# Designed miniproteins, single chains, continued (4), part 92

Each design is a single chain, and the fold is of that chain. pLDDT is the mean over its residues in the fold that is shown.

## One batch from the design tools (miniprotein)

Design m15188
Fold by ESMFold2-Fast:
Structure m15188 (fold): chain A 92 residues (1-92)
Amino acid sequence: LKLEVEFERESGAVDYAIQYFDSLEQLREWFRRALEAGEKAGMSRARVTIEAESEEQALEAAKLVKDVAESFGWKSSLVSREKTKITLLLER
């Protein structure tokens, strides 16, 4: 299970992170911290790409990312969905 996060400031500056996980719980906790850090750093947009071992796991991971983002007041939209790979756009 892999998560790629591309944070963008209003100025257009980009920060990129990639992380591998053994569980959805590890993904949830890491992403929560990453989003909190990005928000404190003034990030206003994030492109999140999920790559999972199954389509079911990808959907569960996408739901977790969406739920975490919404808990911070960020809006989520689906950019693409291709088998085990899902890309979301998050904006505040």
Scores: mean pLDDT 84

Design m15189
Fold by ESMFold2-Fast:
Structure m15189 (fold): chain A 90 residues (1-90)
Amino acid sequence: MEARKRAELEEKYKTAKEMLELAEYIRKVYQIPNPSKAEADEALKAAEKLKELMLKKYGKEYDLRNPKDLEEAIELARKEVEKYGEQLKK
């Protein structure tokens, strides 16, 4: 694999992993009946960061407080991680 192509795939894989980690953390905190202030604050920061990444990647604004939009973000990030992970194995 060409070094430039590999570097591009590694960046895409890294971004997809970050999106997945952010989305799963947000989902986890939203399922806690009484989250700590620190957990709630970190979930808000994660949601803003994920929203920016989704807008940059897909050109679409997501409302991550909406469970349907959050589940879509998780599914998209998971598929991207699988896709770029497999391409990096070549």
Scores: mean pLDDT 80

Design m15190
Fold by ESMFold2-Fast:
Structure m15190 (fold): chain A 69 residues (1-69)
Amino acid sequence: MKYIIRVNNVHGSMAPALVDHLRSLGLDASILKNPPFGTIEIEVEGSLEQAEKAVRELRSLGLDAELIK
């Protein structure tokens, strides 16, 4: 299944680095939306457990990340 993770209060330029980091952990992550600043959306394909792992990882980096789908 596809899950959407929203990351608030970040620059869109960070999106590629965040996706690459999640992919390095074995997560099937891709950029869904990355405006220049504000909120980015990352799509994770897999299980709910994998999507929740991605949210926890982003939060461990100090990011305001939430699972919205």
Scores: mean pLDDT 82

Design m15191
Fold by ESMFold2-Fast:
Structure m15191 (fold): chain A 70 residues (1-70)
Amino acid sequence: SLEERAKELLERIDALSPHLTPEQQREMEDARRAIEEALRYLKEGDEFKALVWLNVAEGILGVVERRLAA
């Protein structure tokens, strides 16, 4: 479900949070905002817009994860 995907993304963000610089935390705030938008659209019944915002969050998270792996 999209709710489960949102939960998974939040868990990934929380797992990274102790390892983030203040600059990386700013980037992760953008991911959190995208998840909040997705959850808002899910409450409204707009699953397509929720999916779009979850994809945005996943993209931001992936960039931060890649930088941490380097």
Scores: mean pLDDT 84

Design m15192
Fold by ESMFold2-Fast:
Structure m15192 (fold): chain A 93 residues (1-93)
Amino acid sequence: THEITITVDGHSATGTVAPGSSTTLTIEFEAEEGDYTVRVYVDGRLIGFAILSVERGGSATATLEGDGFRVTITAELSEDGTLTATATIEDNS
């Protein structure tokens, strides 16, 4: 079992994933349109990052792989300015 942390714009979410399993982490905050860097940490170690460009009413998705993990990140910015970043982490290690 590994500790997973995602960070975006000073916000973070932490969870755990077991080998052969997946987990989903969500961060939600008020934001403006622009480029957001989402970083993924496993056991405190940076395994990868994605830069997601978001517009109001829009979404962006990126997939990264590192250290036997596959991460799919979606950032959605609502019309009222709420950014929701969702990461699904699969442990294939």
Scores: mean pLDDT 86

Design m15193
Fold by ESMFold2-Fast:
Structure m15193 (fold): chain A 64 residues (1-64)
Amino acid sequence: SAATTEELLREARAAARAGEREVERRVTVDGEEVTLRLVLPPGMTTAEFADLIDALLEAGRAGA
């Protein structure tokens, strides 16, 4: 059977969401403790995502 592009995209998104997980991470920004609730994309480890968030927060502080 033929599936429309929209149906294929819907199935792909559902499969992607099946690989997602939610994690809570506490980080320090400019001496203040901040709690983040994160949804990890499929295939990314918690450590890899945590490193990415830390890098983004550091870049934000450097840009301020």
Scores: mean pLDDT 65

Design m15194
Fold by ESMFold2-Fast:
Structure m15194 (fold): chain A 106 residues (1-106)
Amino acid sequence: SLVEEARRALGEAIRLLLRALELAEKTSPEIAELVREALAHAALAMSHLDAGDLEAALRAAREAVELARRAARLAEEIPEARETAELLREAARLLEEAARLLEEAI
């Protein structure tokens, strides 16, 4: 189902965000903070999805996309954060895919 595909995409994005956070904590407190906020919103999206609130899940997923993209842009400016930037770009893509699937399911 679209909901199951969205849950899988959210789960993968959360895994990538967690890896990005570990790297970001060593290089940039600003990027680490944005990644923590993105994680909180991605987790909130998963919680709403488990509760059957697809509209709330979509809103939370979209907020996570924006935060992950901001973190990725900042990471792109730091040579030492190249891996972090790649992880954040992929996480943002998966979050956007989850949002698209949730929008289609509504």
Scores: mean pLDDT 92

Design m15195
Fold by ESMFold2-Fast:
Structure m15195 (fold): chain A 87 residues (1-87)
Amino acid sequence: MTPSEEELAEAARAMVADPEAARAHLEGLVKAIEEWLEKNKASEEKKKAAEELKREVAEAVAAAEAGDAEATARELLEAEELAEKIA
């Protein structure tokens, strides 16, 4: 299930408070997804979704580093929707 607006807002505020921890956590998740897709010989469509997810994660981290919680929440929502397409 897609996270609620409240959950996304809370996550965005946490990322703005500690963008380095957020970067490490989200980059770790993207790497785990890419490794899982490779081991399971996932379709090219899922691999492309993972590349898009990596880009959205980078944008969420950049927004958090800029102190923009609203932009961070929007990018996190897009990343979650992409993650659901990969799963």
Scores: mean pLDDT 78

Design m15196
Fold by ESMFold2-Fast:
Structure m15196 (fold): chain A 88 residues (1-88)
Amino acid sequence: ELEKLKEETVEKAEKLVEEAYKNGELSEDEYFELKIVLDNLKESKSAEGAIRALEAGLEVLSKLEGKTVEELRKLFEESLKKVKELEK
């Protein structure tokens, strides 16, 4: 179910974004960009919308380093794969 996958991803990602910000792995700008990505994912009504939000998140994370950022990247990659499987 797309809705369940979105809820699980957003819940886990919110915790990881807060953790990465507290650890200094995210700047304030990156933190706000990722919060917007999570809002877009949460509000998405289609697989295409969810894919777009997850891809935007991965683009933000592409230049970032850190243990929590890496966990967040893996979460987004895993969720993107699962959403694409639901689309097919």
Scores: mean pLDDT 83

Design m15197
Fold by ESMFold2-Fast:
Structure m15197 (fold): chain A 69 residues (1-69)
Amino acid sequence: MYEKEVRELLKERLAAQGVDPSTLTDEQLGQLLDDATLAGIEAELEARGVAPEEIEKVLEAARRLAARA
């Protein structure tokens, strides 16, 4: 599911910043999905050559996670 991809991308970003993502709840991860973070994820996926259709599905899943927080 695309929610898994969003969580993996967030965990990678947090680990790169020295934050342990395993201590965060799903709600806390959702709260980290602000507009700037969503724009960053979109730009990263575009830079990796991910298809626009897949980027849209990932962003939709990310917005659903943010809405639950």
Scores: mean pLDDT 72

Design m15198
Fold by ESMFold2-Fast:
Structure m15198 (fold): chain A 93 residues (1-93)
Amino acid sequence: SAEEEEDIKAIEAMSDEELKRFSEQVLGEAARALVEGNEELIEEAKKVIEILEKSSNPIAQETAKKLKEIFENKELAEKLAKELLEKQRARAA
């Protein structure tokens, strides 16, 4: 879709630091969605995987692989969801 093409361009325009921050956030959010069983957010995470896989950026490709791993590993999803919560608490303090 046109929106997907715009998302891919946005990913490719990011610096390595911006992509790493985006990666960390997306991985944590996907893990939380899986742990909570939020079907809408799970479907959004699947779309993000498709966008990241279409990017030529190695960080985006690695993020897509990690997202797929989270979908296959419930323990990893729980660990990353907890890490996201801890980071959010640290930023709020």
Scores: mean pLDDT 78

Design m15199
Fold by ESMFold2-Fast:
Structure m15199 (fold): chain A 79 residues (1-79)
Amino acid sequence: NREEIYKDIDYLVKHGLPASTAEILRARVEAGDKLVEQYVKVAAQILKLVEEGKYEEAQALNEAWLKEQEPIAQELLAK
C-alpha cells in the first residue's frame, strides 16, 4: 500500500531524514522502485523498535535485512 510507505517516509523525516531526500524516496516509490520501498519499510521498523527499547529485535531485523540485501543495503546505509 502506497499510503503505508509514505507514512514510513514521514516517520523517517521526523527522525532526521532531509526533506529533499524524502522527495526522492517518494518519487522512486511512486515509480515502482520496490527496493527503495523495502528500504523505507525496514528502516522505519528498525527505528521504531529502537524507540520502543527493543534493541535486540532492532539489531536482529537489521542483520537479517543486511544478509538478504547485501550489497544494496550497504550502498543505501553508507550515505
Scores: mean pLDDT 72

Design m15200
Fold by ESMFold2-Fast:
Structure m15200 (fold): chain A 70 residues (1-70)
Amino acid sequence: VLENVYEHDVEDARADGERLAEEARAAGAEEVRVEESEDETHHTVTVTVVARDEEGNEVVGTAVLRTPKA
């Protein structure tokens, strides 16, 4: 899903991370977090989405977008 979009482009990873967060909020997510981190070799954008059913069932989705650093 996300692998090809982030090939050699940190800016695309950020844009998609923000887009996913907005889509999740629009869909009624209880909590959405976008976290960015850098290693020496990779830039990582992590989007975590938390939602709950009426029965209190927690649904957690995580997207991890890793881009090699130039």
Scores: mean pLDDT 69

Design m15201
Fold by ESMFold2-Fast:
Structure m15201 (fold): chain A 92 residues (1-92)
Amino acid sequence: DRAEIEALVEGLRAQAEAARKAAEYARKSEDKELGERAVRAAEEVRRIAEEGARRVAAAPSAEEALRAAEEAARAAEPALEELAELIHEIYE
């Protein structure tokens, strides 16, 4: 069903939006070095999520859409871990 594919696309778009907001918060950091690193990590997450959403939307089946979403999740994992660590250091 198209609804299943649309749900996966919406999830990836939500992840991209969360990453965009994380970058905005990081730009306000008084620690410029940590803030800049967090912006780069957040932009990488956003890029992967947006690319994943496009691939999911173009998938010919729900099974292939799910595989594309899982691939995007795995690709984003290192950048998400770095972003979480940097945000913790900035706002602790």
Scores: mean pLDDT 80

Design m15202
Fold by ESMFold2-Fast:
Structure m15202 (fold): chain A 67 residues (1-67)
Amino acid sequence: PVIVLVFAADGTGLSEEEQKALLEALVRAGRLLALLLYKALRKIDPSLKPKIVVVVKVTDLTAVLES
């Protein structure tokens, strides 16, 4: 199964540096959540091989993480 997690934040009013820092923080949080979700799903059913994709958007900045 493929699971897509989307995190979107409005960085209007933040500087470009602040928007980038927020994007990086959300990427770190999304990576941790994806890892925990993967482990939880594998614990429920060890035969599952879930692919988790994390998409993070802060205003016009976008990052995509794939397992």
Scores: mean pLDDT 81

Design m15203
Fold by ESMFold2-Fast:
Structure m15203 (fold): chain A 111 residues (1-111)
Amino acid sequence: ELEEVKRLTEEALRAIDEGDEEKALEAVRKLAELTNSKDPLVRDMAELGLFLAALRAVLKGRLELARKIAEIALEASREAGAAVAAGLRLAALLTGSEEARRIAEEVERRL
């Protein structure tokens, strides 16, 4: 499962960079499901993957993709939602994006 989490994270980040929304969301859905794994390390790595995906989407100006990532995470687990919110918060701080900050606040209110 650790190799799977790493592969899915790499796939999500590459798809975001390339603008392949469908592939990005497929990888994100699988990462979000892994936040419910019985293995704590797999859960932590999947949460990190979601954090990185949310951060990368905002850094690439893909705010609509960032919203879709947030919705998938919120449906999967509280931990997935929290990880995405943290990624969006960091992205907002780094970019000054008011939209990314608003998405993070919306996600945090639903936790």
Scores: mean pLDDT 89

Design m15204
Fold by ESMFold2-Fast:
Structure m15204 (fold): chain A 69 residues (1-69)
Amino acid sequence: KEKTAEIIEKMADVVEPYNPELAKKLREIAQKIKNAKTDSEIVKLSAEADRLLEENLTPEQQKEVAEKL
């Protein structure tokens, strides 16, 4: 739970120089994960974060984000 939120916050920090609006959305998702009461909610929010990365970053940028985490 807390670990998943931390990973998404780190993703936000890495993408912020490329796309500050995406970074803001990722941080909002991380906060929702911290407040989530069920594992299903955490999985759903994590999937949403992954979709935002896929839609807003190239495959090369996604690889760079993964390498920095």
Scores: mean pLDDT 77

Design m15205
Fold by ESMFold2-Fast:
Structure m15205 (fold): chain A 98 residues (1-98)
Amino acid sequence: SMVEEARRLLEEDPERRAVVLLVAAKILLVAALNSPDEEEALAEARAAVELVREAAPYLSPEEIREMIAALRRAAEESPFPEVRRVLEEAAEELERYL
């Protein structure tokens, strides 16, 4: 299947896989900010953070800085304290890759 082919290609190129994971993480951050339900927003934020953690070892310093900025902006825009905490902690974790 095309999905299996895409998965195989991404597994052979960890840097390409990292870029795909970052795009997915950004989509989940937008979903978290648009969710009126705290539990859904938190689940989406946690999913985004896990994708960022998986991608982090393969990212350039510029990509790390851009992701830190995106996480901090999402934290500032979130109405939910626990979502803000999860995103702020993820941004602090990413600083270790700089």
Scores: mean pLDDT 84

Design m15206
Fold by ESMFold2-Fast:
Structure m15206 (fold): chain A 69 residues (1-69)
Amino acid sequence: DEELLKLKQELVKTSPEDLEKIKEIAKKLYKLDPDFVDFLIENLKKSPREEHREEAEAMEEGKKEAEKE
């Protein structure tokens, strides 16, 4: 899926400080590939780096918004 690949690339290019953009990308990714998003959240939560845990929280918010739709 071209859209899925594009969203994955956009997430990689996104600054870890841009939590709103990470949330929006995660919301769109979760609708296309929920297992991938869940896998990323789990891995980011295991990171000792605070910025990775903040990224995980933003992605979880995006997931919750996707689930409401």
Scores: mean pLDDT 81

Design m15207
Fold by ESMFold2-Fast:
Structure m15207 (fold): chain A 56 residues (1-56)
Amino acid sequence: SGGLMSARQMKKVAESKGDEEAAKVAQEGIDIFEKTGDISAAYKAAVEALEILEKK
């Protein structure tokens, strides 16, 4: 799914850059999706992680 894929991709990018905050945000969205099936939560987490990464 697009939202989950985006969250997983952002987590990998954050990990590669050493951005623990962005990685944590992306992982939180993945965890919410795994528990609830909420694709929108995963997508929002991906966007937030990207915003954190772009501030560096």
Scores: mean pLDDT 80

Design m15208
Fold by ESMFold2-Fast:
Structure m15208 (fold): chain A 63 residues (1-63)
Amino acid sequence: MLTVEELEKWDLEELREFVRREKLYLPDDAAERLLQATSGDRRLVAGLLLEERRNRKGVPPPK
């Protein structure tokens, strides 16, 4: 088994798989930037994406 730190980090492919599984839309450049900003922190990335999705269910797109 790998260290807990390694298990808590996502790479780009794992993030893309999560986005596909959750039926989200996240552009490749945004995915790469998110991983760089969070250093691949799985919990932080997943939390941010799910929070955004939850907020969008009650309101129209802000663009």
Scores: mean pLDDT 65

Design m15209
Fold by ESMFold2-Fast:
Structure m15209 (fold): chain A 83 residues (1-83)
Amino acid sequence: SLKELFEEYLKEGKVISAFIVLLKLYEENKLTDEMIDKLAKAMGIDKSLLTKLLNDPSNEEIRKKFEEATKELAEKELKEELE
């Protein structure tokens, strides 16, 4: 299930992959507040930033803040997939 995949990615430290699964859970109306909390903590970002991004993914200011906050995490995960 998507919930199990989300929890597995978090255990592996694949926070960007976990974020992609979180977006799918949101689209399917299966996302819980606890999942948002877990991902925000794993990414080292404010839960409110993640919630705002989910509510308005086209908002350029929120997107930019999220991208800047998660840049190093995304680069690290990409390198781990290539190595």
Scores: mean pLDDT 78

Design m15210
Fold by ESMFold2-Fast:
Structure m15210 (fold): chain A 81 residues (1-81)
Amino acid sequence: GPYDPEVARELLARGKEYLAAGDLDAALPLFVRAIEILAASLGPDHPLVAEAVRNLGDVYEAKGNTELAAQLRAAADAVLA
């Protein structure tokens, strides 16, 4: 279905590839969609949601939005505590 965690894992993998290539505009929507799927299917406090949020933070850091990147990383770290 549209909220399948396997789809989210594929989106995370592809998003990481685009981020590594510097294609931030391609990476951003993939991480956003992965967060939506994982939060809906596994709950917002799941470690895979924290991973997706951290990857989204890395995209914003690369785009120069350091404040939003710091907030996203802090949110991800709070889930893992």
Scores: mean pLDDT 85

Design m15211
Fold by ESMFold2-Fast:
Structure m15211 (fold): chain A 74 residues (1-74)
Amino acid sequence: MTLSVEDLDPDTAALVATSPKVGARAVIRVTGLADTVLEGELRAGPDGLGVLRFEMSRDAAEAMLAAGAVGTVE
C-alpha cells in the first residue's frame, strides 16, 4: 500500500492510501502523534485502484508522513 499527501489548499491536505485491492480494509498507524489510527475501506478510484482519503490540515498530514505513518491492507 502507498501513502501520499495531496495538498488541497494552503491549509488543507489529504492523506491518501492507494492499493490495487479495491474493497479491502486499510489501516494507517502513526506513532508519536497521540498514537493516531485511521481506518476505512479502499473504494474504487477513477483509475480502478482502491483509494482511501483522509482530509486534514496540511501541517497534520505532513507531520503524519514525517512521523513514519505506516499503512497495511487486510
Scores: mean pLDDT 75

Design m15212
Fold by ESMFold2-Fast:
Structure m15212 (fold): chain A 76 residues (1-76)
Amino acid sequence: SPELEKVQAEIKELKEKIDKTVKEMNDAFDKYVAAREAGNEEEAAKWQARYDKLVDETAKLIGEYIEKVKKAKELA
């Protein structure tokens, strides 16, 4: 159905967004660790804040993904 095809496209887009935010989250964590090892507390706080924000964004995207998968199963 057109509705199922739309939901499947939304699921694919959400997967791509999750992959992107996970990569950015890992990058922020690596920079946080490097700043901590260098004793740079200001940079560490900056990268920790970015990491925390990306964790929250990833969790939200995963929640949306679960809802779309559930809807796709009901439409199939």
Scores: mean pLDDT 90

Design m15213
Fold by ESMFold2-Fast:
Structure m15213 (fold): chain A 100 residues (1-100)
Amino acid sequence: MERALELVREAERLVLENPQLGDELLAADPELRREAEEIHEEMLEISRELKSPLVPTRFDLRVAAVALHLGREAGLPLEEIREGILEAYREEAEAVARAF
């Protein structure tokens, strides 16, 4: 779990510095794109469940794509990478919901 969360934080930094990294991955790998889009839909469900005003954007889709790529390169199971991405999003959605 901790390692997956660290990869998600790394992915966030990489996307902030170079958004095209996420866009390139989404364009080059249809399977990774499908997985990232499914994760993005789950982020929407999390925000709805928490009644959070946080809305996942293209930034979140890029982060999911980069995190999935980094996790695969590191040999992490897809399920663990997905849980790390969703947990990071849930923490942010909860923080935003609490502030509202």
Scores: mean pLDDT 85

Design m15214
Fold by ESMFold2-Fast:
Structure m15214 (fold): chain A 61 residues (1-61)
Amino acid sequence: SALEDEVRRLSGGKKRLSREQAAEVLKTMLGLSDEEALKIVEAAGKKYFTISELVELMKSL
């Protein structure tokens, strides 16, 4: 999907992202602040996110 392709591009080709890296993608794609993006990622309760997991998180927002 277009969303998944954009997340993959912003991840720099990585298949797994840290919380901080996932927060950076959310900031860029959704226009969130650092604090907002980190809170969303921390609330998900994961140390790492795959591209698919991050896309599903974004769809649930």
Scores: mean pLDDT 81

Design m15215
Fold by ESMFold2-Fast:
Structure m15215 (fold): chain A 61 residues (1-61)
Amino acid sequence: TEEQLLAAARDVIETARHYIKEGRLDEARAAIENLRVLASTLSPEQRAEVEKEIDRLEAEL
């Protein structure tokens, strides 16, 4: 369901933030790439929310 996909996207966001905190930038970039794929399966409204988080993550790289 879309709710399950959004939950999965949030888990990936948390994982990417963890990698950034640890200086694991290659793993963070891979997680962001996976997040973009997940975002493409969401509704436009939910995708916009996730894309905003992607922008924040990329700013920390």
Scores: mean pLDDT 84

Design m15216
Fold by ESMFold2-Fast:
Structure m15216 (fold): chain A 88 residues (1-88)
Amino acid sequence: SMVQQESDQLVQRAIDAAVEGFRAARDDKELNREMAELVGKAVDASMDPSQLDEVRKYAEQTERLAKEAVERARAREAARRAAELAAA
C-alpha cells in the first residue's frame, strides 16, 4: 500500500540519518545511543499503519540529532584548521 511505502521510506530516512550522525558523532556514546533508540522506535511504529505520524516524528528527531552531530563535527574541524593556520 502507499502508506506502507511511505512508512518504509521514513524508516530508511531515519536509518540514513543515524548512519551519517554516527560517523559525525564518532565516540559520543550518549548521542549514538539516542539516535539508535529513535531508529528502533521508527521501525517499531512502522509495523502499525496507524502510526505513520509516529514514524515521521522519530525520523525527524533522528535527522535533527544527526544534523547537530554533523554541525558539531564541522565546528571541531574548523577550530582545528584555525589553530593550524595560527601556528603556521
Scores: mean pLDDT 85

Design m15217
Fold by ESMFold2-Fast:
Order: C-alpha cells, then sequence, then structure tokens
Structure m15217 (fold): chain A 55 residues (1-55)
C-alpha cells in the first residue's frame, strides 16, 4: 500500500538523520537538529501506522 511505502521511506530518512548526527565534525547544535528531525520522523511513522490500523 502507499502507506507501507511512506513508512519505509520515512524509516530510511530517520536512519539517515541519525547516521549524519554521528559525524564528529558537527557542532552540538547541528547534531541536535539531526536528532530532532529523526525523532519527529519516528513520531510521524507511529501516527501513520495508527491511521492504517483504523482503516
Amino acid sequence: SSRDELIAENEREARRMRELAEDPSLSEFQRQVFLLVAGGTETLIERIRRRKAEE
């Protein structure tokens, strides 16, 4: 389904953001931004899964 595709895409993006946050050359602020985006994406995935369960 299109929702399963969206979940998979967002899971890949969240993983990518966490991998970027591991770069030791980043400032603390830049690292926190990547981690915030990853966390927000993970929350979005959870919401999409819940909506799929309701349909």
Scores: mean pLDDT 81

Design m15218
Fold by ESMFold2-Fast:
Parts: C-alpha cells; structure tokens; sequence
Structure m15218 (fold): chain A 76 residues (1-76)
C-alpha cells in the first residue's frame, strides 16, 4: 500500500487534473471526445489509487462520482 503522504499527494494531483479539465471544457480548449478520454483515464487511475490507498476510499469515491457526472454531461 502507498503511504498516507503519497496517497494524499496522488489524490490531490488527480483532483487538480480533473478541475483543470473541467475548466478547459468550459473554455472550449478541448473537444468533448478528448475530455471524455481524459475522464475515463482519471477513473482508471482512481480505481488503482483506491486499491493502493484504501484509507482514501471515501474521498476517491466522491471524486469518481463527480467525474461520472461530468462524463454524462459531456455525452449530451
């Protein structure tokens, strides 16, 4: 398992990446297709992090829910 420090740093970077991607979509800097690929990649990284850092499970599941909601919004 990852240390708490390493797990928290990885989660923080994933949150920052997600917020950056949402902003880029809102500003029209990325296509919907590219954004969807980025969100799918993020979900995979969060699943891996959940296995390596189960003490962050609740925070990871919360972020996964936000990413899933953004994916559904983009599919419209």
Amino acid sequence: MLSEEEGKERLKRLKESFEGLKKAVEEGKVSKEDALKGLENGLGLLEKLKEEAPYLKEEIEELKKEIEEEKEKLKE
Scores: mean pLDDT 83

Design m15219
Fold by ESMFold2-Fast:
Structure m15219 (fold): chain A 88 residues (1-88)
Amino acid sequence: GKKFQITIISSQSGGKIGTKIFISTDTTVGDLSRKIADALNLDPNTILSTFQHHLKISSSTKIDYDLLKQIADVIQKTFGDKLKITQI
């Protein structure tokens, strides 16, 4: 499966590069929600419910590049944090 590096650029850091996380196409929305929540010091259930509300997806949905772009857009619009996605 494809692998992705996500660089989370926190709005609270003034746009400085923050935390890097690594995921693959085997990673679920639930797994990604936990990783993003840890990086942002937020509740993983808050992240997951935000994705479910905006994207109508389940926690067991596996990540692909198009879904990952949609997730990045939702995070930017809801929390102001930027997710830079790099395929590795």
Scores: mean pLDDT 81

Design m15220
Fold by ESMFold2-Fast:
Structure m15220 (fold): chain A 94 residues (1-94)
Amino acid sequence: MEELLEEFEKELERILESAKQMLESLFASHPSLSREAAENIVKYIEKELKEFLEEFIKKNPELSEEAIKRMEELVKKVVEELRKYAEELLAKQS
């Protein structure tokens, strides 16, 4: 159980790093990227993260409700961090 949570956390960290690199690349290649476009990118990543969580739960039916709640909280934290990062990149563009 604990090993599954650690595996999930490590995968989320990898996804977060990849998403940050993607955002940096997009902002560098498109200096006029709008706030709305940046928000839509974060929403797309949020959708992908939620689907990843659903698949992980489906593959691991032994997960407790407490573990699932913790995983949901981790996904929410990653999405919030990506939103903050996008705001920082938008601020640097001006």
Scores: mean pLDDT 81

Design m15221
Fold by ESMFold2-Fast:
Structure m15221 (fold): chain A 74 residues (1-74)
Amino acid sequence: DVRELVERAVDALIKNSPGEADPEEIEEMKEKIIEETVKNATPLDVEAIRRALRVFESGDAERLAEVEEEVERR
């Protein structure tokens, strides 16, 4: 499920973020990212999200940079 994959990726990003944002702002940001990503995701974007989730869970900074570069090209 694309929505579940995106939700997991966003959760991983939030957990690894040292941000000082209010919990309310974090929750709103999470919902917006999930909705926008699910709405606009192509099959290629789904593959990129899957790769990003693996990187966020592994903490590999080099692979994270590669995913960001791929997203920028699209």
Scores: mean pLDDT 66

Design m15222
Fold by ESMFold2-Fast:
Structure m15222 (fold): chain A 88 residues (1-88)
Amino acid sequence: LEESARLLREIAEVLRRAAADPSTLEEAGRRIEELLEELKKVASDEDIRAFLAAVQATAPAMEGKSLPEQLALVADAVERTAEELEER
């Protein structure tokens, strides 16, 4: 659980940096791929579903938004998921 939350926080941080500086998007994409691979190794199916549900919930808010705004919304959703997974 702690490892899943840590990886999700790292993903959120990478997305937040890309939102602030879109020139980092390519490097952010590679880092997120690495973090998602690690997440799949340690996260339960329930943790993965929570993550996907949080990301999916941002979809209506993304319509008409710029890429930096979309990245910031996803980062916020991922950070909230990490917080929820650490709540016992």
Scores: mean pLDDT 78

Design m15223
Fold by ESMFold2-Fast:
Structure m15223 (fold): chain A 67 residues (1-67)
Amino acid sequence: MAKEEAQIIVAKGMNDVLKALDAGNLEEARKIGDETAAKLESLGYHDAAKTLRDKVDELIAKAEAER
C-alpha cells in the first residue's frame, strides 16, 4: 500500500537524520531531510513530505538553540 511505502521512506530518512544530529552534523541532517522529503514529493506523498520537513526543521532548530 502507498501509505506503507511512505512510512518506510519516512522511517529510513528520520533514522538517518537522527544519526546525523547525534553526530553533531546539523547540515547533513538538513540535507538528508530535504532529500527524503523531495523523494516523498516525487512519489506523490505530499502530506508525508511536509510532515517530515516540519519535524526535521523542529529537530534542527532545537539542536541549534542548544548552541
Scores: mean pLDDT 81

